# Ledger of designs, part 51: designed miniproteins, single chains

Each design is a single chain, and the fold is of that chain. pLDDT is the mean over its residues in the fold that is shown.

## One batch from the design tools (miniprotein)

Design m1747
Fold by ESMFold2-Fast:
Structure m1747 (fold): chain A 82 residues (1-82)
Amino acid sequence: SPLEEAARLAEELLEELEKKKVPFEERKLVVQILQRGLALLLQGASMQEVVDEIRKLVEENSSKLSPEAQKLLLEFIERMES
């Protein structure tokens, strides 16, 4: 299911952030962004709505997210669209 695939990709993203030693505060923010996307999928939102919300949250939080965390979040949504 799209939800199961998104959850698996989210777990992979979080593991990659830990491997790259991204600070805990940034990882918490990434978790919150991912949880919002997964919540929208659970509510029956389209994949486009989920992608748009995640992009919006990345832009709104760009000052709190390293370029590495932003790149991984954008790669996550690209993989969900595939």
Scores: mean pLDDT 84

Design m1748
Fold by ESMFold2-Fast:
Structure m1748 (fold): chain A 94 residues (1-94)
Amino acid sequence: SMEELKKELLELIKKLEERLKEFIKTTTDPVMRQRAERNLERLKELSRLIEENKLSKEQVEDLIKSLKTVLSIKDPEEMLLALEIMLQEFEKEL
C-alpha cells in the first residue's frame, strides 16, 4: 500500500539522518560538516513532502530504491556525495 511505502521511506530517511548526524560529530573538515548539515535540512524537506502526500507512488518507490543504495555506501564522504547527487536529480523532477 502507499502507507506502507511511505513508512519504509521515512524509516530509510531516519537511518540516513542518524548517519549524517554521526558524521557531523566526527568529521574534522568544516566544509564536509557544512555539506552534511545542508543535506540534513534537505532530508527534513523531503520528509515534509512525503508526510503531506506531495509525491506519487512511483516517486516514493524510486526514492526507496535510491536511498537503500546510498545507505549501502560505507564511507561517509562517498555516501554524502551519492546523497547529494540523488537529491539533486530528485529535486529536478518536482
Scores: mean pLDDT 89

Design m1749
Fold by ESMFold2-Fast:
Structure m1749 (fold): chain A 91 residues (1-91)
Amino acid sequence: SSALQQALEEAERIAKETLELIKKGVDLAEKYSEKDPKAGEMAKELKELGKQAEEALRLAHEDPRSGYLLVQAIGEQVKKKVEELKEYIEK
């Protein structure tokens, strides 16, 4: 149905944006991880969220609505973690 297609397309879009944001966040955190163990921990947390985002996207292909909700929830967690990382590094 069009509603299920829309849910899948939205899940794919959010997952793509989330994984791109994770890559940028990990790259940023790893630049500081040698001097700052907390930055290293944030990089690990983002990598774990990346694995969860990939699993949620896989779910979206089987169950678009459930996958969409899970991808959205993970995406919000990633946004918060990246904002915390940027604020931590920029201070």
Scores: mean pLDDT 88

Design m1750
Fold by ESMFold2-Fast:
Structure m1750 (fold): chain A 118 residues (1-118)
Amino acid sequence: MLSREEALEALALLISRYGARLVEAVRAGDLPAFEAVLREAIAELERLRANTDDPEIQALLDLIIELYRAVLDRDAARARALIAELEALVADPRTDPMLRAVLDGAIGMGRLGLRALE
């Protein structure tokens, strides 16, 4: 099991790595590559979810995973609702700065996905 700090660092690295690959796929106009990268990102997030016992991190990973599944399902309404839930966490002054930065990255990937699937 990862510590909270290890889980947040792993999540930040995942969002950075997959975010860059998603941007590349969008710029190339390669929708199959975009979907493949997003499916790979979901699988890595599910592995991270299984390797943490922090309930706050588990709840956040559940929201991020559901957001990316909504994007793949082309369920724009569900994806926007999940983005709003994540943005509420970013807006909460009790959210620590590292967690806020990770959430901003995760939301950015979700928004990119919604635009790519239009």
Scores: mean pLDDT 85

Design m1751
Fold by ESMFold2-Fast:
Structure m1751 (fold): chain A 65 residues (1-65)
Amino acid sequence: MAPKPGEKVRIEPGAPITDANGVRRLGEAEVTVLSAAPLDEDTVGVTGKDENGNIVAGRARREDA
């Protein structure tokens, strides 16, 4: 099941994350979901807001989301 807006989701460890300034970060991040869409059977694309209010996008496993 895809995460709902307002849920906290941890983006997959080591996945590339792009912040609101277009800067790529690697590693685990916890985000408050703004939107989520399935990418494949096991992976969900997540756009969320971090603790600093930055918009970040990354991937989470569907089983963990």
Scores: mean pLDDT 66

Design m1752
Fold by ESMFold2-Fast:
Structure m1752 (fold): chain A 65 residues (1-65)
Amino acid sequence: DERRRVILETTVRILGAEGGARRVRLEDGTVHVWAEIRDKAQADGVRRLEEALRAMGLRAVVHQV
């Protein structure tokens, strides 16, 4: 699915630059991300990802590790 590829690429680009995305799992309509959130920059990255995915009509659940 083209949408799944775009979602994965978006997640890696946003969180890979500002926080460590350790794992991503996609389910219909929901993206689960496991990420380390230790400071404001990483938290800002998570917010940007959530906003980007919401704009695509998706939900995001971020799990702190």
Scores: mean pLDDT 72

Design m1753
Fold by ESMFold2-Fast:
Structure m1753 (fold): chain A 81 residues (1-81)
Amino acid sequence: MKVKVKIDLKTGEVKTEGLDKPLDFSEEAKAIKDAYARRDGEAIVQHMKRIAEKLAEVNKLPSKEYDFTVDGEYVEVELEK
């Protein structure tokens, strides 16, 4: 089953799918929102990578990152369970 974390680039709202337990990504979401506001695509990618690492570590899953955009409304991290 796929595990997904979506972050709205304007609001920093976090939506999670496929998690058996809630995880707190508020710090990473805020950092991504702030990076987007200053148009720092490299910082967005680095924070997405940290979300993927945190998600993989907590769920003991292989990490696989997808769907980042600096011009879109959101970024997404997806892992296979």
Scores: mean pLDDT 69

Design m1754
Fold by ESMFold2-Fast:
Structure m1754 (fold): chain A 85 residues (1-85)
Amino acid sequence: AEVYGVVIPVKNEAELAKEIGEKIQEYIDETGAKVNVLILDEGSTDGSVEALVKALEKADVFVFKVDSADMEAVKKAREEALKKF
């Protein structure tokens, strides 16, 4: 069985985030695949991260908060993500 890693950058896109999460969850339900999801939260305040996490009930979800304008934070988040997958 394959383990898939999916990286999703999120910034104030609650409806799109929910749709993406639901599609990933549908794929898991149809195939039984194990999926690890890394959410890169670029400072969302509209509940988009929470909506995505709620949609991904069967996935292993990891959330990293980053400022997309801060290149050092982005680089560190990438390095930390690689340690989890």
Scores: mean pLDDT 71

Design m1755
Fold by ESMFold2-Fast:
Structure m1755 (fold): chain A 59 residues (1-59)
Amino acid sequence: GSAERERLAAAARAAGASEREAEGVGQLYDMVGPEIAAQYAALELGEAVGRAVLEEARR
C-alpha cells in the first residue's frame, strides 16, 4: 500500500539514495513488488540501498 511504498522510499533515502532515486524505488514497488524493486536498487543504487529496501519490505 501507499504506507509501505513511503517506508521503502524512506529506507532508500536513509541508505544514501537521492529523493529522485527513492521515488523511483517506490514506483517500482507499486509496479513489480518489493523483491524486484530491491534488486533494481541494489544493481543501480548500490548494495546498501538494495539491502535497506529489502529489509524494510520484509518488516
Scores: mean pLDDT 82

Design m1756
Fold by ESMFold2-Fast:
Structure m1756 (fold): chain A 90 residues (1-90)
Amino acid sequence: KAEELAKKFVELSEKAVDAVAEALVREEGLDEEAARIGAREGLREYGRKAGEARGKGEVTFEKAREIAEEAYRIMVETARAVQAARAAAA
């Protein structure tokens, strides 16, 4: 039971990374690999902050929006940093 739920969660997480990375490429003009790295970091931070909010009993729409906005900022900043580093290496 728990093992199968973990497998489904991993599959959904990978689909979420791909979907978010595709959106970052389309909306922010980022390269695909940088967008994927940014998406992974932002989703990781989203999970961490959402867990903290749950632990504090702060699960509100406003808090969820703040966490999502911060995660998106981290995604874009991380992707841009990766893209700049890759450009410097070329």
Scores: mean pLDDT 77

Design m1757
Fold by ESMFold2-Fast:
Structure m1757 (fold): chain A 85 residues (1-85)
Amino acid sequence: VEEAGRAALEALDEAIAAEKDPLVRQTLRSLKAHLEEVAGDPQQAERAVKAAITALLAVAGREADPEVSERLRRQAEEIRELLEE
């Protein structure tokens, strides 16, 4: 969970930095803040990481740039693998 949480925070930071849609960036920032707040609670952290995976996949599905879409999907899969370890 801790490694998955760190990977999720890094993926959210990259998504926020790359994303030009202010509404999407705000959603990702809120999710990042929540994940940081619950990092000390493994059960809440796991749920927050799952929410991050869902959000990254949703953003990827709406992304017009296929390179950005592929990158977000790859990050989501990596986080999922760390969580299921």
Scores: mean pLDDT 77

Design m1758
Fold by ESMFold2-Fast:
Structure m1758 (fold): chain A 91 residues (1-91)
Amino acid sequence: SHMEQLAKIGQIMSYIMKGDIKKAEDVIRDLLRDIYGFSDDVTEKIIKEFKKLVEKKLSETKSAAELVQGVLDVLSEFQALALKEKKKQEA
């Protein structure tokens, strides 16, 4: 459901802000598999790209405001990656 998707996104954001990337990764795995219906291979591919995005954005943050913006940017890019893979499944 849309509400379950939003709740998972909120959990991902919270874990990234706390630096608990492993727990953020686990919530993303749940979201991609249980809500988006992706295969294990597609899920792990998106998670690898997500981890690269997190590493890049966190290395660029110099303030709390920049950290919040960085997390939002990561979530935006993550959604774009998920949409790209979903379009491949619907093609």
Scores: mean pLDDT 77

Design m1759
Fold by ESMFold2-Fast:
Structure m1759 (fold): chain A 94 residues (1-94)
Amino acid sequence: SAAEAEAEAAYRAGSAALRAGDYEGAIAHFEKAIALAAPGSPLRVRALLGLGVARYFAGDYEGAIAALEEAIAQADPATAAELGLLLAHVREEL
């Protein structure tokens, strides 16, 4: 769908911004991807993970935790387990 194509484009833009060290730009792009992606879709879970990582590098640890918890709630069990380990690491920064 057009919304899926836009969500994928926003996700790619967010990933590119993360690689460039533009954490605020990455946050905006991942938020757009999340808004356009279908609930529970693998793309939405990846965008929530990207948002969590971008917030972490921006120093927003509470926002990172919230995004990772939402990703875990929507992920398959294997992905949820991996995200749970990342969440534990982020919580150590608080």
Scores: mean pLDDT 87

Design m1760
Fold by ESMFold2-Fast:
Structure m1760 (fold): chain A 86 residues (1-86)
Amino acid sequence: MYEKGIEALKKAKELGKDNPETSKHLELGIKSTEEAKKKKEEGDAIGFTGESLRSIGHGLDALLIAKKNGNEETAEAAKKALEEGG
């Protein structure tokens, strides 16, 4: 479900746009999700797995940063993106 995962990450990025670290990790998560889709279409199972794990890692970083900064809306959106992208 790449489209739902990307949409959830974009939503989290909009909610967290006032925090540069959160926005950076969400942007990297979007990029890794898009790269995972390309690798899957190419039949590269290893590349797909690697990019999917990077997307999860960036989503977790964004979630933790948002929680640390008290931005509960961004944290919830990042958590939703992790659930949609896994």
Scores: mean pLDDT 75

Design m1761
Fold by ESMFold2-Fast:
Structure m1761 (fold): chain A 70 residues (1-70)
Amino acid sequence: TEQQRLDQIRRQLEEWSRVTGDKGFRQVADLIDRNPQNARTDVLRALDDYAKKSKDSTIYLTWKFYLESA
């Protein structure tokens, strides 16, 4: 389900934040819990925004495309 995919992304983003040291991943993950009703839309926008300003752009884009496709 969409909820299960968002939960999976949340866990992955938390791990990427730890591995890369880029706190943007954790901030995006936090959006899932902050506004559950808008989680997909908020996360997609945030992933796109962080991709444009982060050295880890490829990772942000990977998870953005995953969420868009799944």
Scores: mean pLDDT 83

Design m1762
Fold by ESMFold2-Fast:
Structure m1762 (fold): chain A 84 residues (1-84)
Amino acid sequence: SSQDQVTDMRIQMDRVIYQMDVAMRTSRDQARQQVRQLQGIVNRIQDHYQRLIQQNADQNIINRAQSMRDYGQDRIRQYQDRIN
């Protein structure tokens, strides 16, 4: 279901964020790779968010997808600032 897909994406995002925190302590190159992986997840969340709107999905699911996208984008920005 759309809700299960959003939940799975959140789990994947949290795993990558954890790996970014580890990588930041050990390797800037590994951290850059994790940022790219997180960007891919955020892009998939954005695509899902757009589909949910087009399908007139439940507002709670739409709001959750938007919050996840915004959270991921904010984390990417924070890590890019520290790497670069």
Scores: mean pLDDT 84

Design m1763
Fold by ESMFold2-Fast:
Structure m1763 (fold): chain A 77 residues (1-77)
Amino acid sequence: SAELKEKMIDIWREHFLSLSEEQRQQAIQQLQQEKEALQQVLASGKVKISEQELEGFQVQLEAIEEGIARALEELAK
């Protein structure tokens, strides 16, 4: 649900804000690597991922990305 996604975004925002600068850079790098890995899996066509599992991964990555984005906006103030 949209409400659950928003709560996940807030959890990731708070978590990211609690990290050191070095840990924040590592978290951003990890997110980009996971996004690229998902794109490669989808492009390969060799792995059977159910539509439900794919949607689950996409929602998780979107929540992490948005959480980090909101945290970075807060840090820029």
Scores: mean pLDDT 81

Design m1764
Fold by ESMFold2-Fast:
Structure m1764 (fold): chain A 143 residues (1-143)
Amino acid sequence: MVEKLVEEYSKKYGVDKELLEEVLKYLSGFDPYYRDPKTGAVGLAGFRSSMVFDGFPSGLSVDELAKALGVKKEDLFSTDPETQIEVLSRLLKKIMEVTGGDKKRSFAAYLGLLYGADEAARATGLPRSTIEELLRRVREHLG
């Protein structure tokens, strides 16, 4: 099921298929119904409902992200697997425009935007300072 969505959306948005799969595997193990009991993160894209009020650890607001991706605010928190992978693919496309298609840096930037630079550093092994500079550039590119 999810494998078909990965192929369709990687082609639709020009996102690297291996990068898309790596993100999906890390966040949910390809389970669109996954719920992290510690963080409240849900589904394929890993958004938390608390982000509606608190924003993202990167300092980006939910409204700014939704506008930058051309999606509705509710789509970021959708329980529909197809909507989840579309939002994720749109965000990865914007990130890849900043990283020049570097898979490891793109993965770190995605995690850093949603969960902060410390989490991204732990997951990828990249220096925190590298991730903070990536997050600054991605935020400027998104708005």
Scores: mean pLDDT 77

Design m1765
Fold by ESMFold2-Fast:
Structure m1765 (fold): chain A 78 residues (1-78)
Amino acid sequence: SEKAREFAEKALIYGSLGDGEGAHQAAMEAADYGNSEKGRRAAETALRYGKEGKHDQAALAASTGGSVAAENEERKAG
């Protein structure tokens, strides 16, 4: 869905600003909105990278999960 993608983009923005907590929260929102197991795995990966201080990688993982979640929602709606 568009919402999952929007949250994934926010995760990337927060990560680029060094806001690991915001990036993690946005990643979880993206995964939840997409109802995707792959999205949830991406959010877990983002949390792990965030805990290690790798905010850039955390944001990227969140964005990837959000994109997959958005695609899956569109396919289910069609």
Scores: mean pLDDT 62

Design m1766
Fold by ESMFold2-Fast:
Structure m1766 (fold): chain A 94 residues (1-94)
Amino acid sequence: GEKYLEEGERHERQGDLEAAARAYRKAGDEYFKKGDYKKAVELYDRAGDLLLQVDRSRAASYYFHGGLVARKGGDYEKSSELFGRGWRLLEESS
């Protein structure tokens, strides 16, 4: 599981935000499979944040995915926060 997290941190340091976001999303998927919902959500949230200035639709998608995982883990407050963040991105047209 460490490989994708390290890969994400390396890409983030290099300014490759899209590659970093993909690696963090992959790391989040691995934590989700292990039942570590809290860590998975943190990684999906980070992936979304990295895409805010690159691809707002993809950023929103990562926030929605994180929100679904947070809900599965019983964190309804974090789920609502992430869904709200995703919808807000899609409402901003300029």
Scores: mean pLDDT 84

Design m1767
Fold by ESMFold2-Fast:
Structure m1767 (fold): chain A 73 residues (1-73)
Amino acid sequence: STAEELERLEALARRVEREIEGLPAEEAAEVIARAFREAGLPEAVIEAARRLAEPGTPEMLALERRARAALEA
């Protein structure tokens, strides 16, 4: 189910957050990409995650707008 998948992704995110603590942004982005790839996530999701490592990107702002619209629906 979607809820179960989200819970799995949240657990993965928490694990990765601990692994990247104190790392430079570029190195952290590679650790995130590798962990997501090993977890079997699609390349499109991995590419999006790399873009999220850069604050204020147009991609991040577009994702934020879509998430807000979904919550308001």
Scores: mean pLDDT 63

Design m1768
Fold by ESMFold2-Fast:
Structure m1768 (fold): chain A 87 residues (1-87)
Amino acid sequence: SAALEELRALVEQIRAAIAAGDREEAGRLLSKFLQKVVEISRTLSPEVQARLQLLMSEAVVRFMDEDYDGLLATLDEILALVEEALA
C-alpha cells in the first residue's frame, strides 16, 4: 500500500529528526503522520479506528513528555495495526 509506505517513511523521518535533536521538525512530521493515520482510519472498522485513536493520543502525550523512545514504540504499534487492518 502506498499509504502504508508513506507512513513508514514518515516514522523514519521522525526518528532522524529526533536523533538530530530537531524537536520542531519531529513535531511537524508527527502532525503529518497522525493526519495520514486519520485519513487511512476512515476506511477501517470502528474497532480498529478506536484503537488507532488511543495510540495517536498516546503518541502526542509521549512527544509532549519528550519520551522519544516511547513515542517511536507507539508509532511502530500504529504501523503494525494499520498493516494488519489493510491485509
Scores: mean pLDDT 91

Design m1769
Fold by ESMFold2-Fast:
Structure m1769 (fold): chain A 61 residues (1-61)
Amino acid sequence: AMPSVGELLDRIIALAKRAQELNDQETLEEVGEVYEMMLAGAPREEVAARIDAVEARVEAA
């Protein structure tokens, strides 16, 4: 299903908090890039796919 902008924002915020807890600066920078993509009007599917990739890596850590 296609996520809403609000759902994508919530996931970005959750990932940023998780990256801070792990002291993972590279992931924080990547989350910032995803946020910029969304603000620039990137397709939600692309934003969601990028969030999924970052989330999978962080959850595995």
Scores: mean pLDDT 80

Design m1770
Fold by ESMFold2-Fast:
Structure m1770 (fold): chain A 89 residues (1-89)
Amino acid sequence: SEEELEKKIEELAKELNIKDHSVKVKLLLALTRMLLEKLSVEEAAKKVFDTTAEFAEEYNLSLPEYKELLGKALEETSLEEKKELLKLL
């Protein structure tokens, strides 16, 4: 359910030490989509940023900053966390 997904996103954001609520939700949704589509970090960052150019503008993030944040979130996400995300989808 959407409520269960939100709760799992919050748990993962806490583990990854992502403080900003809106940014962490967006980043974890990007990670979730990457797991569904089996995209690399580079492909996921490009696809998410191209799709959500407005996200970068909304949070005053440059393209390199957004890619860096997405890459860090993915690198810090454990294999077990990725498996748990897949169970929710």
Scores: mean pLDDT 54

Design m1771
Fold by ESMFold2-Fast:
Structure m1771 (fold): chain A 77 residues (1-77)
Amino acid sequence: KIDELAKRITELAAEYVRAKLLGDEEAAAKAKAELQKVLAELGKLLATLPEEEQQRINAEIQKAIEEAIKKVVEELA
């Protein structure tokens, strides 16, 4: 389930950035609202894991988000 949430967070972060760059404020708002919900669900699950696992998963998600956003920015440049 954590892997599914991480994937959805990455997809929503990319969608949010794409919408912002295109000036689609409605799509950006929807993506942001969905992202906040998924982040809250992930946070609840991560709180049940050892600190070391939380750090590892957070680092992987951050890296995935960064790469996805970079790809969107490069595509729209």
Scores: mean pLDDT 81

Design m1772
Fold by ESMFold2-Fast:
Structure m1772 (fold): chain A 84 residues (1-84)
Amino acid sequence: MEELKERFFELLRQLGASEETIQELREAIEKAPPSEKDLLTAIELLEEALKLKDVDPRKAVSLYTAAILILIGAQLQVEIEKKK
């Protein structure tokens, strides 16, 4: 699991994420850990985004956004349901 987290953050750095953004996301993941499946899916999307960043930047941004939302969106959904 730790190796997958570090791979995810390294891909974010390669795609141009700031260290502040990475630190915020790291803290969010530590407070609400994603499943291994969600983390693997997010990594696959970031790898595809990295391949496309210079060929199809719009597609790369969409994949990048989807990867972030997979990790954060699932946790936000749980938090919203708790308040209901």
Scores: mean pLDDT 75

Design m1773
Fold by ESMFold2-Fast:
Parts: C-alpha cells; sequence; structure tokens
Structure m1773 (fold): chain A 84 residues (1-84)
C-alpha cells in the first residue's frame, strides 16, 4: 500500500539522516538534498501517470511512481553523504 511505502521510506530516510548528522552535515543541507531529488523525481514521473485514462491503472502507476520517487531520493541522499 502507499502507506507502507511511505513508512519504509521514512525509516530508511531517518537512518540516512542520522548518518549524515554523525558526519557533521547539517539537517538543513540533508533536507535540501532530499527536496531537490524529490522535485526532480516528481517532475520525471508525474506526466506518465497523468496521461493514463483508466482509473485502476492510474492508481497502480501512482503507487509504483511513489516507490520509484522514494528510491531516487534515498539514493541521492546516500550518494551525497558518501561524498562527505
Amino acid sequence: SLLEIQQEFLERYEKLKAQGLAKGISEEEIEKVALEAEEAAIAEEAPAVRALTDPAEQERAMVEAAERIGEKVLAALEAYIASK
């Protein structure tokens, strides 16, 4: 479910945030990296979902897009923290 995807994302995000903070990266910088990655991922995923005309397929596509957006945000944050 979308709620389960969000919960898994938050758990993984919190772990990465803790790692970043332990390296001396500010909370503001971590949030900035995450937000920029999220905006880019949403811009990439949203047009394809909006183009769908079948409600059931659109709902499925939204859940899949949410998972991909989350993975892109976590990957960007992990790469940023590793670069420090």
Scores: mean pLDDT 87

Design m1774
Fold by ESMFold2-Fast:
Structure m1774 (fold): chain A 70 residues (1-70)
Amino acid sequence: PPPPAPLTEEQRKVAKEIGEKLNKIGDALDHFLKAKRAAKEGKKEEAEALLKKAKELGLKLSKESEEEIL
C-alpha cells in the first residue's frame, strides 16, 4: 500500500467539520461583541437580539456578562 498521507481522508473530513464548528463559535463571539457594543451605545433591543443569536450559536456566558448586556 502507498505511504499514508499527512492526514487520511477521514481525518481531513473531521478537520473540516471541526473547522466549521470553530467558525460557528467565531460567529457567536462576533455577535456577543456586537451585543456588548450595542448595549454600551444604549441600543437595548439590538443588544438583546444579538445576545440571543450568540446563545443560539452555543456561546455560554457568565451571569455578569449577560447583566452587562441586558
Scores: mean pLDDT 74

Design m1775
Fold by ESMFold2-Fast:
Structure m1775 (fold): chain A 98 residues (1-98)
Amino acid sequence: SNYPVTLLIRGADGKLKKWVRVALQGIATESTPFDHVVRFRTKEELPEAIRRLLEELGVRPGDTVYLPESAPQELIDALREAGLEVKLVSYEELKKLK
């Protein structure tokens, strides 16, 4: 499975910076050092789970999300549909954004 996926959300205003882990429900995964953990059971639940996360974080359309290039297409699609600018980066580049 391409989950769990670590992603970074950055606000266009430079004030928001949130590390998020997206993981399958019922499978053990690390919650530290992430600001948030999103869990879903099926691909059908993923768009709604992402929308709720973005609302909770105060993420706005036009904000940027950085994901590893290996991120599943359904996650990329859910983030784009929510109005985020998706940037695919190498895992090493993603680590440097800490």
Scores: mean pLDDT 77

Design m1776
Fold by ESMFold2-Fast:
Structure m1776 (fold): chain A 84 residues (1-84)
Amino acid sequence: SLAEKLARALVEAARKAGVEAEVLELTEDRVVLRLRKDGESALVELELTPGEDSVTVRMTVREEGRPVQSRTVTIPLELLDKMA
């Protein structure tokens, strides 16, 4: 699924950056990750809306003591398939 591809790509990217990534929730249209580094943690929620040749992802980042941050990004499917 698109969510599985995105989760795999993000976990691999986190690993390469020295960040621990844990998949807390994985459905067809939703991914929730916990990221940990140097005693800090963040919760990243991704909601996916599939398109013809792209996926639109709403990303919400929650860190203790910080304002909630939210962004929407559109990712071409070809790029998602090549993310490692």
Scores: mean pLDDT 81

Design m1777
Fold by ESMFold2-Fast:
Structure m1777 (fold): chain A 91 residues (1-91)
Amino acid sequence: MTPETKEKLLQKVLDTYRDILREAADALTFDELSRDDIKNRVIDRLIREENLSESQAREIVDDFLKTHALEVELLEGVAAVHQAVLRTVAR
């Protein structure tokens, strides 16, 4: 994989990770999902949207989690707060 292609895929992983966390929070299921559950959902979406093999999608997601650990932690924190707010105001 070229560095330019890898950078574009890492950005797509970030966007996909954010979308999946937002969807889980909106569905009030975020607290029921492990990081591995979220990771598998991201891998599945990348395979469908980017026409990647499972091994390619898994490798890029693993690289993203290693290189963007702080961003992942912040996104998970935002999803947790969003879900908590929805539980208090939407019930």
Scores: mean pLDDT 81

Design m1778
Fold by ESMFold2-Fast:
Structure m1778 (fold): chain A 94 residues (1-94)
Amino acid sequence: SVLELLEQAEEALRAGDFEAAARLLLEARRELSKLIKDPEKRDEAFDLFTRLSELLEQAKVAAEAGDEATLAAREEEMLKLLEELKKIYEEVEE
């Protein structure tokens, strides 16, 4: 379910649906936090979710301003952070 939530968040981001992306990331954070027993991995995941929240806010502002270059850069950063979260999930699920 966490992997599906992260994949749905990626689809929402690519579609420019920042509201859906925020909701899906919040649910992914909630579900992933239940699986992580390792405090180091938990802190790492929380940091990634915090950065994603900040980047979503920046992407929304860029989209509203018509700043396509900044929007694209923020989306690229968010996609990289989503891959890092998927890796943490894979390590926890194994």
Scores: mean pLDDT 84

Design m1779
Fold by ESMFold2-Fast:
Structure m1779 (fold): chain A 64 residues (1-64)
Amino acid sequence: MTQEQFDLEVEAALHEIRAAVYRIEYERLKKDPNASEEEIKKTEEEYQNHLARARELDAQAAAV
């Protein structure tokens, strides 16, 4: 494993962890009657953004 590959895999893993946290928060907010539609939408967008970035970094790591 190269240092570059390792760094990319670590960054991807961190984004995957962040995505999982936002997914859990999104599911919790959907069950909360006091949660705003804006909060739910923003949390879903954060989940999708981190998930997409993790996938991009995993692809970059595989190409090294």
Scores: mean pLDDT 84

Design m1780
Fold by ESMFold2-Fast:
Structure m1780 (fold): chain A 83 residues (1-83)
Amino acid sequence: MNITQTLMKLIPNVNQATAQYLADLITGKKPLPLKTQQAISRYLNGELTTKELGDALDLGPSKTVKLAQALEIWQENPSLFLE
């Protein structure tokens, strides 16, 4: 709940459903396909661009940008997502 609300405050124009999806994905609350986990790991290591991340996850441009913003927030503030 708190993570979803935080993402809604920090990411402009994100709705609750998208923020919840991003929170679940970042926290590992839902089991993720191996390909999804690898794409996120490669993006965080600087091996994929934002566009390549979206293509790997079959996400539209808007959702891809919101995911990238959420991953950057998580990388800068991991404590927000571990508790």
Scores: mean pLDDT 72

